Designed miniproteins, single chains, continued (4). Designs and how they scored, part 72

Each design is a single chain, and the fold is of that chain. pLDDT is the mean over its residues in the fold that is shown.

## One batch from the design tools (miniprotein)

Design m14494
Fold by ESMFold2-Fast:
Structure m14494 (fold): chain A 100 residues (1-100)
Amino acid sequence: SKEVDELVSEVIGLIYSVAMALKEKDPESAKKLEEILKEIEEARKNKDYEKIIELVKEVIKLLDEIAEKYKVSDPVLAESIEDVRKELEELKKKLEKLLE
């Protein structure tokens, strides 16, 4: 589905943007996000949309942990990560609805 492919592209773009933003300050978290991105790309190739939803849930959890980690030391970064987490949650709901 073109609509599903567009939503998955938006998910990939958001995760990539956070990984790039974290690359200097938190290279370990950036690497974890890049590894999940590779899994999402493979799941997309296999049309395994249930796996994509599972991986998005893992990213949401990881972003929540990263936002909490930086809440005091870098509140601007923490807020930006939390905003992306909320966008991913909404995109996940849209994907789940289209796959019913």
Scores: mean pLDDT 89

Design m14495
Fold by ESMFold2-Fast:
Structure m14495 (fold): chain A 82 residues (1-82)
Amino acid sequence: MVKKEAEEKKKEIEEQSKKNSEQLQQLGQQLRQLGEQLNQIDSSRGQELFKKAQSYEALSQQSPDIGRALGEMAKTSLFIES
């Protein structure tokens, strides 16, 4: 309950949330570019990647709930690590 500790923890959470939003935006942009390339070869798979890109970009912008945004980022990171 010391203001100093609460403020430091708030900054940590806010910084983490910002990083997660930025990573989701970058991932969305990369998927969109990949979708554009695949659309030239296989339109159905290209469209699927476009939809995934839009979902990730929306999550990065529509993340007022920190827990939800962190959960989505963790899920995506685990998938990439796999």
Scores: mean pLDDT 66

Design m14496
Fold by ESMFold2-Fast:
Structure m14496 (fold): chain A 81 residues (1-81)
Amino acid sequence: SLKEKFEKLKKEGYSSLTALVRLAKEKKTSVVEIAEELKKQGVKDPYIELLIKIKEGKLTPEELREELRKIWEAEVEKEKG
């Protein structure tokens, strides 16, 4: 399934964004469409939630930058703990 492919890529050390881009290329579709399909399959991931908010038009470019910063900081803190 798409969920299993996404989880496998993350276990191999790829970031959520890189995993989404690779799956989008494989399926010949957009990163946003892959994110929506993964959410339908029950995947909970900060990048997936962010991409869906972008599609819904709820974020400005400035708000997008801030949300990406928060995700990056959370990933850095997990590596330090």
Scores: mean pLDDT 74

Design m14497
Fold by ESMFold2-Fast:
Structure m14497 (fold): chain A 65 residues (1-65)
Amino acid sequence: SMDTILALAKKELGLSDEELAEIRELVEAGRYDEARAILKRRLLQLGFSEEEAERKAESMVAALA
């Protein structure tokens, strides 16, 4: 479910409740590129490489869609 995937993203990325709400709204609106960009930015801040961050963000958004 979307809630399970978002809970995992919160745990792994340390996202705020506001960031989770924004990602949920973007996904529900079909704005997947914007949701991916938020997740990628957080992954980069956590020290993941550009390639790893892109791949993980895309995988997370695909699972939410």
Scores: mean pLDDT 82

Design m14498
Fold by ESMFold2-Fast:
Structure m14498 (fold): chain A 72 residues (1-72)
Amino acid sequence: DPNNRQAASLAMQAVGYLARGDYDKAQQLAQQAYQVGTGEVQQLAQQLYDAIRARDLDQAARYVGQIIDLVR
């Protein structure tokens, strides 16, 4: 659970950097999120990474919302 909470924090930060146009930092944080996360959170964090690489802010925000719901 602490790992998935850390993954959620990293995922939120990744979307924040994506929204600011810092794509390199967003990708790095999303990669850290799926490396730390486990189970469904890890799978969603991998999908978040793909959305960030596609620069799809709407899809990235949706995956972050799903990750947050799993850790709360």
Scores: mean pLDDT 88

Design m14499
Fold by ESMFold2-Fast:
Structure m14499 (fold): chain A 72 residues (1-72)
Amino acid sequence: MKEKEEMKKKIEELKKEADELAAKGADEKLVNSVYLKLDMAELMIDGPEEDQEEVKKLIEEAEKLIEEMKKL
């Protein structure tokens, strides 16, 4: 499904951004929180359709944390 493919692409993009922030010395606790949310989303994305809403929320929370780290 195109929606799942877009979410998978978004997870990969966010992981790359988190890796770049970690390399630049961003807060370890915030970086680890992003990885945890993205790993959970990646695990759940190929699961039941009812879990897709949770996957979307995890991605949105990871994006918010990345944006907060970029402002620091």
Scores: mean pLDDT 81

Design m14500
Fold by ESMFold2-Fast:
Structure m14500 (fold): chain A 91 residues (1-91)
Amino acid sequence: VSELLEKAAEHARKAAEAARNGDFDTALQHIREVLRLLDEIDKKDPSLREFSLQALGLILRAIGSLNMGRYDDAARDFEALAERLEKLKEE
């Protein structure tokens, strides 16, 4: 699970960078990979389900911000997601 958390964090950071650059399509590609990895994490460790639901909330808010052209708000939420994923790996 630790390797999946690391990959998810990397994709979340890349989504944040793409969002800052106004690159909607690249941000969505990376967030789709985060969603796939979160599904794999939930299947391997069901104790992380609460975290996965919280992460989904951040992702949905960030996607909403992207659709509104609020790229900096989306980037902030993607960075928050990456930090939470990195912290969870340490626990």
Scores: mean pLDDT 82

Design m14501
Fold by ESMFold2-Fast:
Structure m14501 (fold): chain A 88 residues (1-88)
Amino acid sequence: EGRLRFAARAVAEYIKKHGLDSVETAARAIVEAGRESGDLEKTVKLAADEVYKIVGPEAAVRLFEAIAKIDPEVRDTALKYAEELKKK
């Protein structure tokens, strides 16, 4: 968990520094880390939570949407989380 939390925070700080156009690059890094950890859904949720805290809800929504395009295994879950954030 500590390593995944660190990766999630690094991704959030990367998006904050480089802007929303960097979300796709960040999404690919999170999907790779999630696959290596064996818990892709948890990794995606941790990344979105850190992005929400550091960058904001729009960046977190875009991250979930980008992840949904990259990995079909978490697509439905990622899109559901994006919709939940849009309603907040």
Scores: mean pLDDT 80

Design m14502
Fold by ESMFold2-Fast:
Structure m14502 (fold): chain A 114 residues (1-114)
Amino acid sequence: MEEIEKTAEEILSLLPEGVRKQIEKYKDKLSPEEYLALLVLTAASLGRVSPLTRKAIDELLKSKNPVVRQLALAAKEVRDYVEGKITSSKDFKYGAGALIYAAVKDIPVVPIVP
């Protein structure tokens, strides 16, 4: 828990202040793992991917929580797109439309899972 919270705080520091304030309001409403998943997805969608963000995505993909896994899969797709491993948004499978919408407008606070 403490290491998840520390990782979340460090990733949060990579986000613009306005985005940070919007995301922080969910810290006490989500589990630490769900909050971290939302943070890594937000960071990836804004192009704010660090080695810590990559490691967090890989760990969250192992989660037993299906919401956490779906957010981590979406974050991985955005990361892979930024790194040139995915060349078309048509190759996205997990929330590409929601991620594109979030990147262009305010970050939507809606479930990305169907």
Scores: mean pLDDT 67

Design m14503
Fold by ESMFold2-Fast:
Structure m14503 (fold): chain A 78 residues (1-78)
Amino acid sequence: MSLEEQIEKLKKKAYEKAKELPEELRKEVIEKVDELKKRLLDLIKRGAPERELAQAYTAYAISVIGELIQAELKKKKE
């Protein structure tokens, strides 16, 4: 399975989780996930070493999960 397939799989999982959020928070999560994905794909295009890509993917995954948690907390604080 390619790194790009792993990135896409995590994006789809985040989008499914975001469906449980109100419309405004869902849009915020989607925009942030797309920004994070763009940065990681840019590193792939630059031909970054496998170690760098693995570290970047780990950071991407943590950031995506963090955005989902932050949105859920915002929903509960309303």
Scores: mean pLDDT 79

Design m14504
Fold by ESMFold2-Fast:
Structure m14504 (fold): chain A 72 residues (1-72)
Amino acid sequence: MSTEEALEAARKLAKEWEKETGVKIPDPIITSMAVEMLRLQRDRGLSLEEAAEEVEKTLREDYLTAAKGIND
């Protein structure tokens, strides 16, 4: 999987999240998602879809934690 493919997948995942939740995912998080997708595919041999699912789970945990901390 190329970096471009991972970024494309991360952007699509972000747009799907915006469509379902109404919340826009920031660019730094989209980049982080793409990097994790590449890492999961290379290290664990996951498909792009499986890597995206794992990244979505991490995004939920990290995003909720970050949103809680951003109350300032």
Scores: mean pLDDT 72

Design m14505
Fold by ESMFold2-Fast:
Structure m14505 (fold): chain A 74 residues (1-74)
Amino acid sequence: MKPSMEEVIARARELVEDPTASREEILETAREALEALGFSEEQKERLLAIMESLSLAGQRTLLGILAGELEKKL
């Protein structure tokens, strides 16, 4: 089942605050957030590749920014 925008925001916020969150969980949620923001498949792949090159702290920071952008759409 496809997650709702509210579910994506909640998961993203939870992962940003969770020191045990894996890179895989962060990147999966980032993909869902980018899709909800209306990015194309090509744009999502490029942005996720950039995120994969970042530190775990950098990945969490960007996920938090994506969650904030989704909240503006509610």
Scores: mean pLDDT 81

Design m14506
Fold by ESMFold2-Fast:
Structure m14506 (fold): chain A 95 residues (1-95)
Amino acid sequence: SLEEMREAGDRLIELAEKVNPEKAKELRTAVDEMIKALENGDVDAARQAGARASTIADEVAKESKDPELQKEILEASRRFGRLMREAIAEVEKKK
C-alpha cells in the first residue's frame, strides 16, 4: 500500500538524517516524487524517482560510521525498495 511505502520511506529518511541531513532532504524529495508518480499512475516517473531514492540511501549507508546505524539504513532501504517494486507492478497491471 502507498501508506506502508510512505511509512517505510519516512523511516529511511529518519535514519538518513542521523548521517547526512542534506542527503536526507534529497531522499525526502525523491520519496515524495515517487509516491506522487504512483498516485498519478506514472510508472516511468515512479521508476526514476525510486532509482534516485535508492542511490541516495546507498550513499548515506556508505557514509555511516556507526555499524549498527548502517545495518538499520540497509534494512530500511531494502524494505522500501521491495514496497516500491510491488507498488510499481500493481500500477503497471492496471495499464
Scores: mean pLDDT 84

Design m14507
Fold by ESMFold2-Fast:
Structure m14507 (fold): chain A 100 residues (1-100)
Amino acid sequence: ILSDEEIERIKARALETFAKMSKEEQILAVEIAIHELRELSKTLDEETKKKVEEIIEQLEKILAQLRAETDPAKRLALMKEAVELIKEALRLIREHLLKK
């Protein structure tokens, strides 16, 4: 389980590298995040699972936009949106795991 400080450090590092990532690397990163969140959602209560599934739906929309987008600056903006959604999902999962 990641602390708030660890999540923020991961976010900061991810944002620093996104400008250096290829389109295929950006797509792969979001696809991996969606896959991991789906696996984690299987262990959650119905209320938390629903919230995480809503975030996954938003990430899938971002993934579709990334696939169609040719402008690197617009892709970077989409990656920043994806990171915020992933951060919120991880916080929801962490809060659930802390309650048990």
Scores: mean pLDDT 79

Design m14508
Fold by ESMFold2-Fast:
Structure m14508 (fold): chain A 66 residues (1-66)
Amino acid sequence: VEVDREKAEALAQQIVENIEELLKRVDEPLRSVLEKWAKELSKEELKQLIADQLLGIQAGLLLERA
């Protein structure tokens, strides 16, 4: 029922912070693309998307049942 929802959110936040560092590493071409992506996708949407993905991984019942 209730999975690691809080953990998923914590991980999502960590990823957001890492994304900033990753962005610093990206070059001009990728930087523009990523910037546009971040502009189109609000931080809230990005965080929600990441959280949703993390939730899917954490809810890997198949792996736990293995």
Scores: mean pLDDT 62

Design m14509
Fold by ESMFold2-Fast:
Structure m14509 (fold): chain A 59 residues (1-59)
Amino acid sequence: SPEELALRIGVLEIVRNSTEYLIERMADSTNPTTQALVAQDEANLELLTAEIAELKARL
């Protein structure tokens, strides 16, 4: 339904914003494990942005 689609978009936008915040907080880390997590989160941001755009096109 359009309502379920809008809710899913809203949830994904919250997840994207939270992921951006975590990346910003960890950006200056010299810890290799943290750097690997930041790289993974950056990749996840691209996927989240693409999914949100696709869902919005369906709305």
Scores: mean pLDDT 85

Design m14510
Fold by ESMFold2-Fast:
Parts: C-alpha cells; sequence; structure tokens
Structure m14510 (fold): chain A 98 residues (1-98)
C-alpha cells in the first residue's frame, strides 16, 4: 500500500542520515538489508548525496535533489566527451598539416 511504501522510504532515509559518516561494513550491511544490487548502487548513491546536501529535507525535496545530481553528472560526462573529441580533431589536423 502507499502508506507502507511511504513508511519504508522514511525508514530508509533515517538509516541513510545515520550512516552518512559510517564505514564500509555499515554501508555493505545496508545494501544487503535493502536488497540494493551492484547495478542499482549508482542510483542509490545519488539519494545518499541528496541526503548529505539536505539531511533534514522532506522526501519530495530529496527526490528533486537526486534528479538534479543525476542531470549534472550526465552533463559533466557529455562535456568531457566533447572536449576529448575536439582534442582528437585538433591532433588529426596537425598530422595532416605535416
Amino acid sequence: SMKEDEELFRELLAELRRLLDAGEEEWEALYERWGVSEEARPSFELWVEAVRLAPDAEPERLRALAILLHTEAVEAARKEVSEEAREAVERARAVLAE
């Protein structure tokens, strides 16, 4: 039910807030307890970063922050690829000019 899903989500957020400064063993235990697969960890880490930025925020605000962090990560990756492509073209032009 929606109420049970909301309760579980609030419990997860409380654990994330508690574990912000925790060691590797505590994070692995959380991943096992909540069934976070290796493939799901990057998405989960966006929620962790949202909680770090606004630990006392309501779930809706944390969701907005996680979406923003994902968008910025995609834009940063796109910028790096564009820079590498530009440098590759410049190198090719230098070779052809010899």
Scores: mean pLDDT 64

Design m14511
Fold by ESMFold2-Fast:
Structure m14511 (fold): chain A 117 residues (1-117)
Amino acid sequence: SEYEEKLEKAKKEGDKKGIAEALSELGKEYDIKGDLDKALEYYKKALEIYEELGDKKGIAEALKNIGEIYYRLGKLEEALKYYEKALEIYKELKDEEKIKEIEEKIEYLKEKMKELE
């Protein structure tokens, strides 16, 4: 895989940001393939490295992606939790487009959860 090669190069170079980016791309690759468990594993690994780096944009994107995977797994409470964490970081960044996107996802998810009552 192109992203596995990117990950190996970043590891050899000690490029933590490159490692996190490659892990995020692997998460996306497995998501596209429908392997949600592997997608979740890779996005969580990317999140850990972005948190270590203090990369707020990377943290927010990883949290959003993890929320999307939990939603597709039917784990609505976990999806909501990760979206709310992503929203908090996007508000700190004052990213109005991302704030709106995540607020719309949270509203949709809350409506879905009402259907389970």
Scores: mean pLDDT 89

Design m14512
Fold by ESMFold2-Fast:
Structure m14512 (fold): chain A 83 residues (1-83)
Amino acid sequence: VADIRAIVEPIAEKYGFKVKSITERDGYYEVTLVKNVDGVEITISLFFDNQGRLTGFTTDSKLSPEEREKVVKLVLEIAEAGL
């Protein structure tokens, strides 16, 4: 969805992430963000409802406290921009 991409992509780039994929699921959208830190790929999954509202996120990547803080800021900026 163009609106989700337009909101997510600039914020992701600001925090060093790239949009890897945007996938439509049954009743929601999943956005996958990736970042490489010293040869290690960090992956975040963002979940949006059919109205483009952020409903949640997950990461299976090991995050330093610094990277975790950046991820929280990224998620909050995306949630705010989707209002």
Scores: mean pLDDT 78

Design m14513
Fold by ESMFold2-Fast:
Structure m14513 (fold): chain A 88 residues (1-88)
Amino acid sequence: MPKRFSELSPEELADLVIRYLEDLGVKLTPEQREALREAVKKYVKTKRDKAGLEFALMLSDGTVEGLLENIRKYVNEELADAIAEILA
């Protein structure tokens, strides 16, 4: 039985974000992957944030820009800004 997003650890959630970015063709350095894990740990703490992240990933249009907009809308601005800075 697959775990619900609300049952995933911050590390498991970060790995899903990393996988989504790599599936979009983004080539992440090991330093960027670690920074993404730290950003998710810092900014995704509540069940509301985790549900918002599930929605952001599910509704994304297959672009990095669309993913960041959905994270800003459904999770929080701090996570979206942190990911944008890591990818810059």
Scores: mean pLDDT 79

Design m14514
Fold by ESMFold2-Fast:
Structure m14514 (fold): chain A 76 residues (1-76)
Amino acid sequence: LLAEVRVHVESPELTEQARDAISALPGVRSAEISGPDTIRVVLEAADQDELGRLLRRIATEVPGVREVEVTDVRDP
């Protein structure tokens, strides 16, 4: 599965740090700053259960993440 995700950060000052932390996680294919407090992330997962685990990791392990929004999910 490929998932496109929009990550909302608590403040613009945290956006670059959050992007770097996200891009270091396994299963992250890309992480690009898309706005002052938003990051566009592409995740690669074997199945929906792994996708759910990756989304949870972003929400819980990355400092400054306010919201994680899945914008698209498709087969590669």
Scores: mean pLDDT 84

Design m14515
Fold by ESMFold2-Fast:
Parts: C-alpha cells; sequence; structure tokens
Structure m14515 (fold): chain A 67 residues (1-67)
C-alpha cells in the first residue's frame, strides 16, 4: 500500500515537473519577444509550488517506507 502511494506521488510530481518545464519554456519565448509575462510568471510559480509540494510528499512517504 505505502509503495503504491509513493509511486503515485512520484508520477504526479513527474506530470507537474513536465508542465512546469513547458510553461517555463513558453515564458522565456514570450520574454524574448518583449511580451509582459507577469500573469504567466504567477501561473508558472503556482505549478512550481504544486510540483515542489508533491515532491516533498513523495520524499516524506519514501523515507517512511525505507525506515
Amino acid sequence: DLQKQVDKLYKQYQGLDKLYQQLSQRKQQEQASGTNTAEMEQGTQGVKDSRDHKYKQYQELKDQLES
């Protein structure tokens, strides 16, 4: 059970990390084009925070599994 939860959290982390990479790349392209990216930066930060939160949950649960 715990192993399945660890695997699920890691997959959720991977999905959020991929989304963050895509949004970061888009933001860089828009900045290079002279576009105001303030709203895009807020959205990208939200995804980063969600990614980091899922990774923390993954690490905490993995540490419990390994202890």
Scores: mean pLDDT 82

Design m14516
Fold by ESMFold2-Fast:
Structure m14516 (fold): chain A 104 residues (1-104)
Amino acid sequence: SMAEVEEYTAELVREVAEELQPRLEQIGAEHGGDTEAVRAALRELVAELERELETPSKVGALGLLAAALGDAELVRRAAELLREQGHEKSAEFLERLLAKIEAK
């Protein structure tokens, strides 16, 4: 049902936030005044998440970071993986971000 899909999407969003929030807070605390250092730390986090593609929250986190870094190919891959994992609404969200990146 639509309600079940909405509940499942909300759960994934919470899990993605739980994955990213402490890592982003640490990066901000350590590098927040240095744009290049922040970008380097985000790319390192992307590389770590790419080793955990079986977990939907890791894939969702990867897609959001890829979008922030302007990596269209990686956003596309994350969207495809989320769709394969049954997270269609989350995949559609990443596909909308991808369209905005490709329009630039």
Scores: mean pLDDT 81

Design m14517
Fold by ESMFold2-Fast:
Structure m14517 (fold): chain A 61 residues (1-61)
Amino acid sequence: MSPMEQQIVERVEEALADPSLTAEDLERLREVVEWLTQQGALSPEVGRELLARIDERLAAL
């Protein structure tokens, strides 16, 4: 993946590691990932993987 895409992935992973994240925070993070994927900043494959991880975290709440 590109350096920019890798940086985005790392930021999302850091956010997901925060135990204080609420469902509202996770929904916002999902919207951001969807938007970045639509803009081409994330490949569809990477965006899909990040969304799946956000959904897993939401299900764990």
Scores: mean pLDDT 81

Design m14518
Fold by ESMFold2-Fast:
Structure m14518 (fold): chain A 76 residues (1-76)
Amino acid sequence: MTAADLRAALAEAGGDAVVAAAAPELAGDEEGRRRFLKMGTALTLGYAPATAARFARWSDEEFAAWLRKLERLAEE
């Protein structure tokens, strides 16, 4: 998986249009949107729903650190 693939997956899972279509009630809920995006990202990357739900509860810092590890692995 390349950094471009990861960005495409994040855009697909995390785009405002996707949130508006799938969960319009979250349009004004920044915390709910961030949790939805984290879960959607993990699901897009092939993680099981239970694991994706655990990732959704991570802090933004913890989630960002995990994504940077994936980017590093994609460069190898």
Scores: mean pLDDT 62

Design m14519
Fold by ESMFold2-Fast:
Structure m14519 (fold): chain A 68 residues (1-68)
Amino acid sequence: SAELEALWAELEALRAEAAKISPGLAKVVDWFMEELRRAEETMSEEELKKALEQVIALVREMMAAARA
């Protein structure tokens, strides 16, 4: 869906910003993205949207703590 695509695009944009802060932070985001991609096989679209929103919120918090 367009909403799911927008959430993935937001996470990709955050990954790019995280890489500018530290390689370690970028690797953590990469790990979340890989886990979410694996979860697609077992999750409904609605469950995946909620998981993406939770990961995006967590990544934003981590970046804020790193003084993004």
Scores: mean pLDDT 84

Design m14520
Fold by ESMFold2-Fast:
Structure m14520 (fold): chain A 68 residues (1-68)
Amino acid sequence: SSMDEKFEELAQKAVDMVLALSAASGTAPEVLFAQLAAWLRRELSKHYSQEEVDKLLEILRRKFAEAA
């Protein structure tokens, strides 16, 4: 679906940002990723269903694992 494509694109951009910030700050990418994932769950849960939030975070975790 178009939503799945948007989630894949957003997840890839988020992973790329985490890796870039890790390189710039010297903070481990796993630490920055964990902070981002926790923030996203908290913020998105205000506006989206638990199923939609879980789906995005699952894609995000998969993309991070593939890039690390």
Scores: mean pLDDT 83

Design m14521
Fold by ESMFold2-Fast:
Structure m14521 (fold): chain A 76 residues (1-76)
Amino acid sequence: GMEALLEARRRYAEEGLAALTDEEREAARPAAEEYERMLANREELNPEQRELLEELEREERELERVLREKREELAA
């Protein structure tokens, strides 16, 4: 579930955008849907789920920064 999303995000950060495959995107899909569902219902989440969501949001910001840098490298 959510653990798979975190693992996929770390691999994206490490391997870069060019290393992403259809398999990796599809493997992360169920976890990504779960994450979006939690975001939509943030106000109603359990404390444990809120902790996980905040961790995922922190990871998301870091991943976005890394992906932007990788995108610049690929464009060069």
Scores: mean pLDDT 63

Design m14522
Fold by ESMFold2-Fast:
Structure m14522 (fold): chain A 86 residues (1-86)
Amino acid sequence: MKVRVEVTLEDGTVLTATFEGEVDKELLKEALERLLGIPKEKIKIEEHEDGLLYTGTGILDGKEVEFLARYDEEAKVLRILVRYKK
């Protein structure tokens, strides 16, 4: 299946891409790597609500970032919010 992914940064920047696959941890790692350049090995993901919500951390520009991801079933888009961890 094709999954549209939308990454929103704290400054309001929105990055979008379409991926082949299912909404899971691997798709999230692929999206964060391709859209933000975060290496997959530096991404930690925790699944909640039986796969409806994901949280995690990564390293971007040598600083820790945190993210929240949820699939928007009405819009057919995986929404990921990314911010620096202070």
Scores: mean pLDDT 81

Design m14523
Fold by ESMFold2-Fast:
Formats: structure tokens, C-alpha cells, sequence
Structure m14523 (fold): chain A 96 residues (1-96)
């Protein structure tokens, strides 16, 4: 069922966002290694979510559901880009 992939995708995306929240705390404490670890985990989870949303989209025939899936897919990409930016910034600060 398309809805099963959508639910699993949302769970993975929610986990990715939880890791992004933890990154903010790690960065405020100067813990760049933990921030990088959490960012890598967020990328992994967002990638898994994106794959699940792609499967949900292919199986769906409902235009409203397809719209929701597209919006969640875009959000997964945004999470990935934000996490990559955090890794790059934290690595540079560690090298200084």
C-alpha cells in the first residue's frame, strides 16, 4: 500500500529532524564531533525517507496524496542539504 511507505517515510523523516535538533545542542556546547555524527545520521535517515516517499509516489493514484508525498520529498532534500552544511562548517572549525 502507498500509505504504508508514506507512514514509514514520515517516521524516518521525523527521526532525521530529531537529529537536527540534537545538532543545535552539540554545536552550542562546542562538540563538533557529535554534531558531525548527528548530521551524518540525519542524512542517512533523510535518504531512507526519500526512497520510501518515491515508492509511495509510484504506488499512489490520489492527486492529493501525491502532492503530500512531493512536499515531504522536498523536505527530505532540505534536511540533507542543511546537514551537509553543518558537517562542512563543523569540519572547518575542527581544523582551525
Amino acid sequence: EAEEFLIKGKEKLDEAERYLDKIETALSNGDYDTAIEYARKAIELAHEAGKLFDEAYKLSTDPELKKEIRELGIKSVAVTLRAIGIILDAEMKKAA
Scores: mean pLDDT 88

Design m14524
Fold by ESMFold2-Fast:
Structure m14524 (fold): chain A 109 residues (1-109)
Amino acid sequence: MISPEVLEKIKEYLQELRTTPYTLSDEEKATLKKLLELPDDTVWTQLRPGLYLLNAKGKSGAFVIGDDVYIAYNTSSGTIVEYFGKSSEPLAMEAAEELAKLLDEIYGS
């Protein structure tokens, strides 16, 4: 069950185009591929800063990379990895996990 505070954080994310000036390093990408259980030959396409399309289906969820929270969810085209916000923000992980689950159910089915 989503708490009211977590739901408000999700609404904030959906109302804002969240970006980061940082690009994931090859080491961070390799770590995420293992966590998402993606094949080693998975291709990363950067659609915009903080938004990536991976050409294989993997796990969904929320992941801390450095100080940043990323969400991952499956679509018909593969796995999306998207910047959610700073891990220091209150309820960031809880909101990111619930949003990742919701998006995976909508697009991954």
Scores: mean pLDDT 78

Design m14525
Fold by ESMFold2-Fast:
Structure m14525 (fold): chain A 119 residues (1-119)
Amino acid sequence: SLVEAAKALADRVVDAIREALEKGLTPEQIVQAAIDAVDAYEKEHPELPKNLVRMVRKALEDVLKEVQENPDLTPEETALRLIERVAQVISLFLYFENVPLSDIQALQDWLWERAEEIR
């Protein structure tokens, strides 16, 4: 399903963000790890909706620009911003694909729970 595909992509991205944080990487390196995770997952899963991958990648690239413009952002703040932006973009994608709001809310709740692991 689209929800399962979106969850699997989000899970891969969140795992990459967490691993980068655990390694003590910089904000820019954390964002790059998230982008690299999207690219790797798309290569492994060519059946993924191209629009979903494009929207998630664009959101991560926007966060990279924000990090470059805000040198005071901590690695933890960067990780939370990335997860929030991914959650927003995936929810928007699923909404346009006519996924039930209850399923979108469940995905949002799951992503927020994943974000709490960083605290």
Scores: mean pLDDT 88

Design m14526
Fold by ESMFold2-Fast:
Structure m14526 (fold): chain A 109 residues (1-109)
Amino acid sequence: MREEVARAIREAALRAGLSEESAEALAQSYLSLLDKEGVQVDPAFVERLRRELEQALELYEALLNSKSDEEIQRLLEEKRKAGLSDEAIELAMAFLYAKELEEERAKEK
């Protein structure tokens, strides 16, 4: 189950256009969070995670096309009111931060 969780996050991050390094870092961070929270990982959890990752990818693409922090905040609030889970929003934000970190590192090299 843990390997399935890590795989799902890595696959989603790669689909988002993130590097293999970012994908692995995101997967390990998520597994660490599950361990700290004492979350039970079963088939139902993995299925829910895969659904949340699909929602997170759609939100992430919309966030990438946002032109200001104000637009980002409005989009997040609208999606929350539309019933998007906090977990899906957090995953989308994690992808966005990983992308920004990659772009910043690329400017330094």
Scores: mean pLDDT 81

Design m14527
Fold by ESMFold2-Fast:
Structure m14527 (fold): chain A 82 residues (1-82)
Amino acid sequence: MELSEEEKERLYETVYEDLKLMAKENNLEVSDEKLKEIAEEITKKLAEVIEKYRNGEISQEEANQALAEAVEEALKKLKEAS
């Protein structure tokens, strides 16, 4: 089952704020435009993971691993953008 537009919007907002905090904590200078681009990309990936988990295609452990990988990918993208 697909995420609703409201759920996707909330997920994007959460990811965007988390990326801002992550950039600040790592002393990375990233433009707001780049933060939004990364947030959109990570949000899309997370939405797919959540949908697969809800459909029973992946286990909770696999979902948790995919979320951890998304966080690592986000940090890598922030470092590359700084």
Scores: mean pLDDT 82

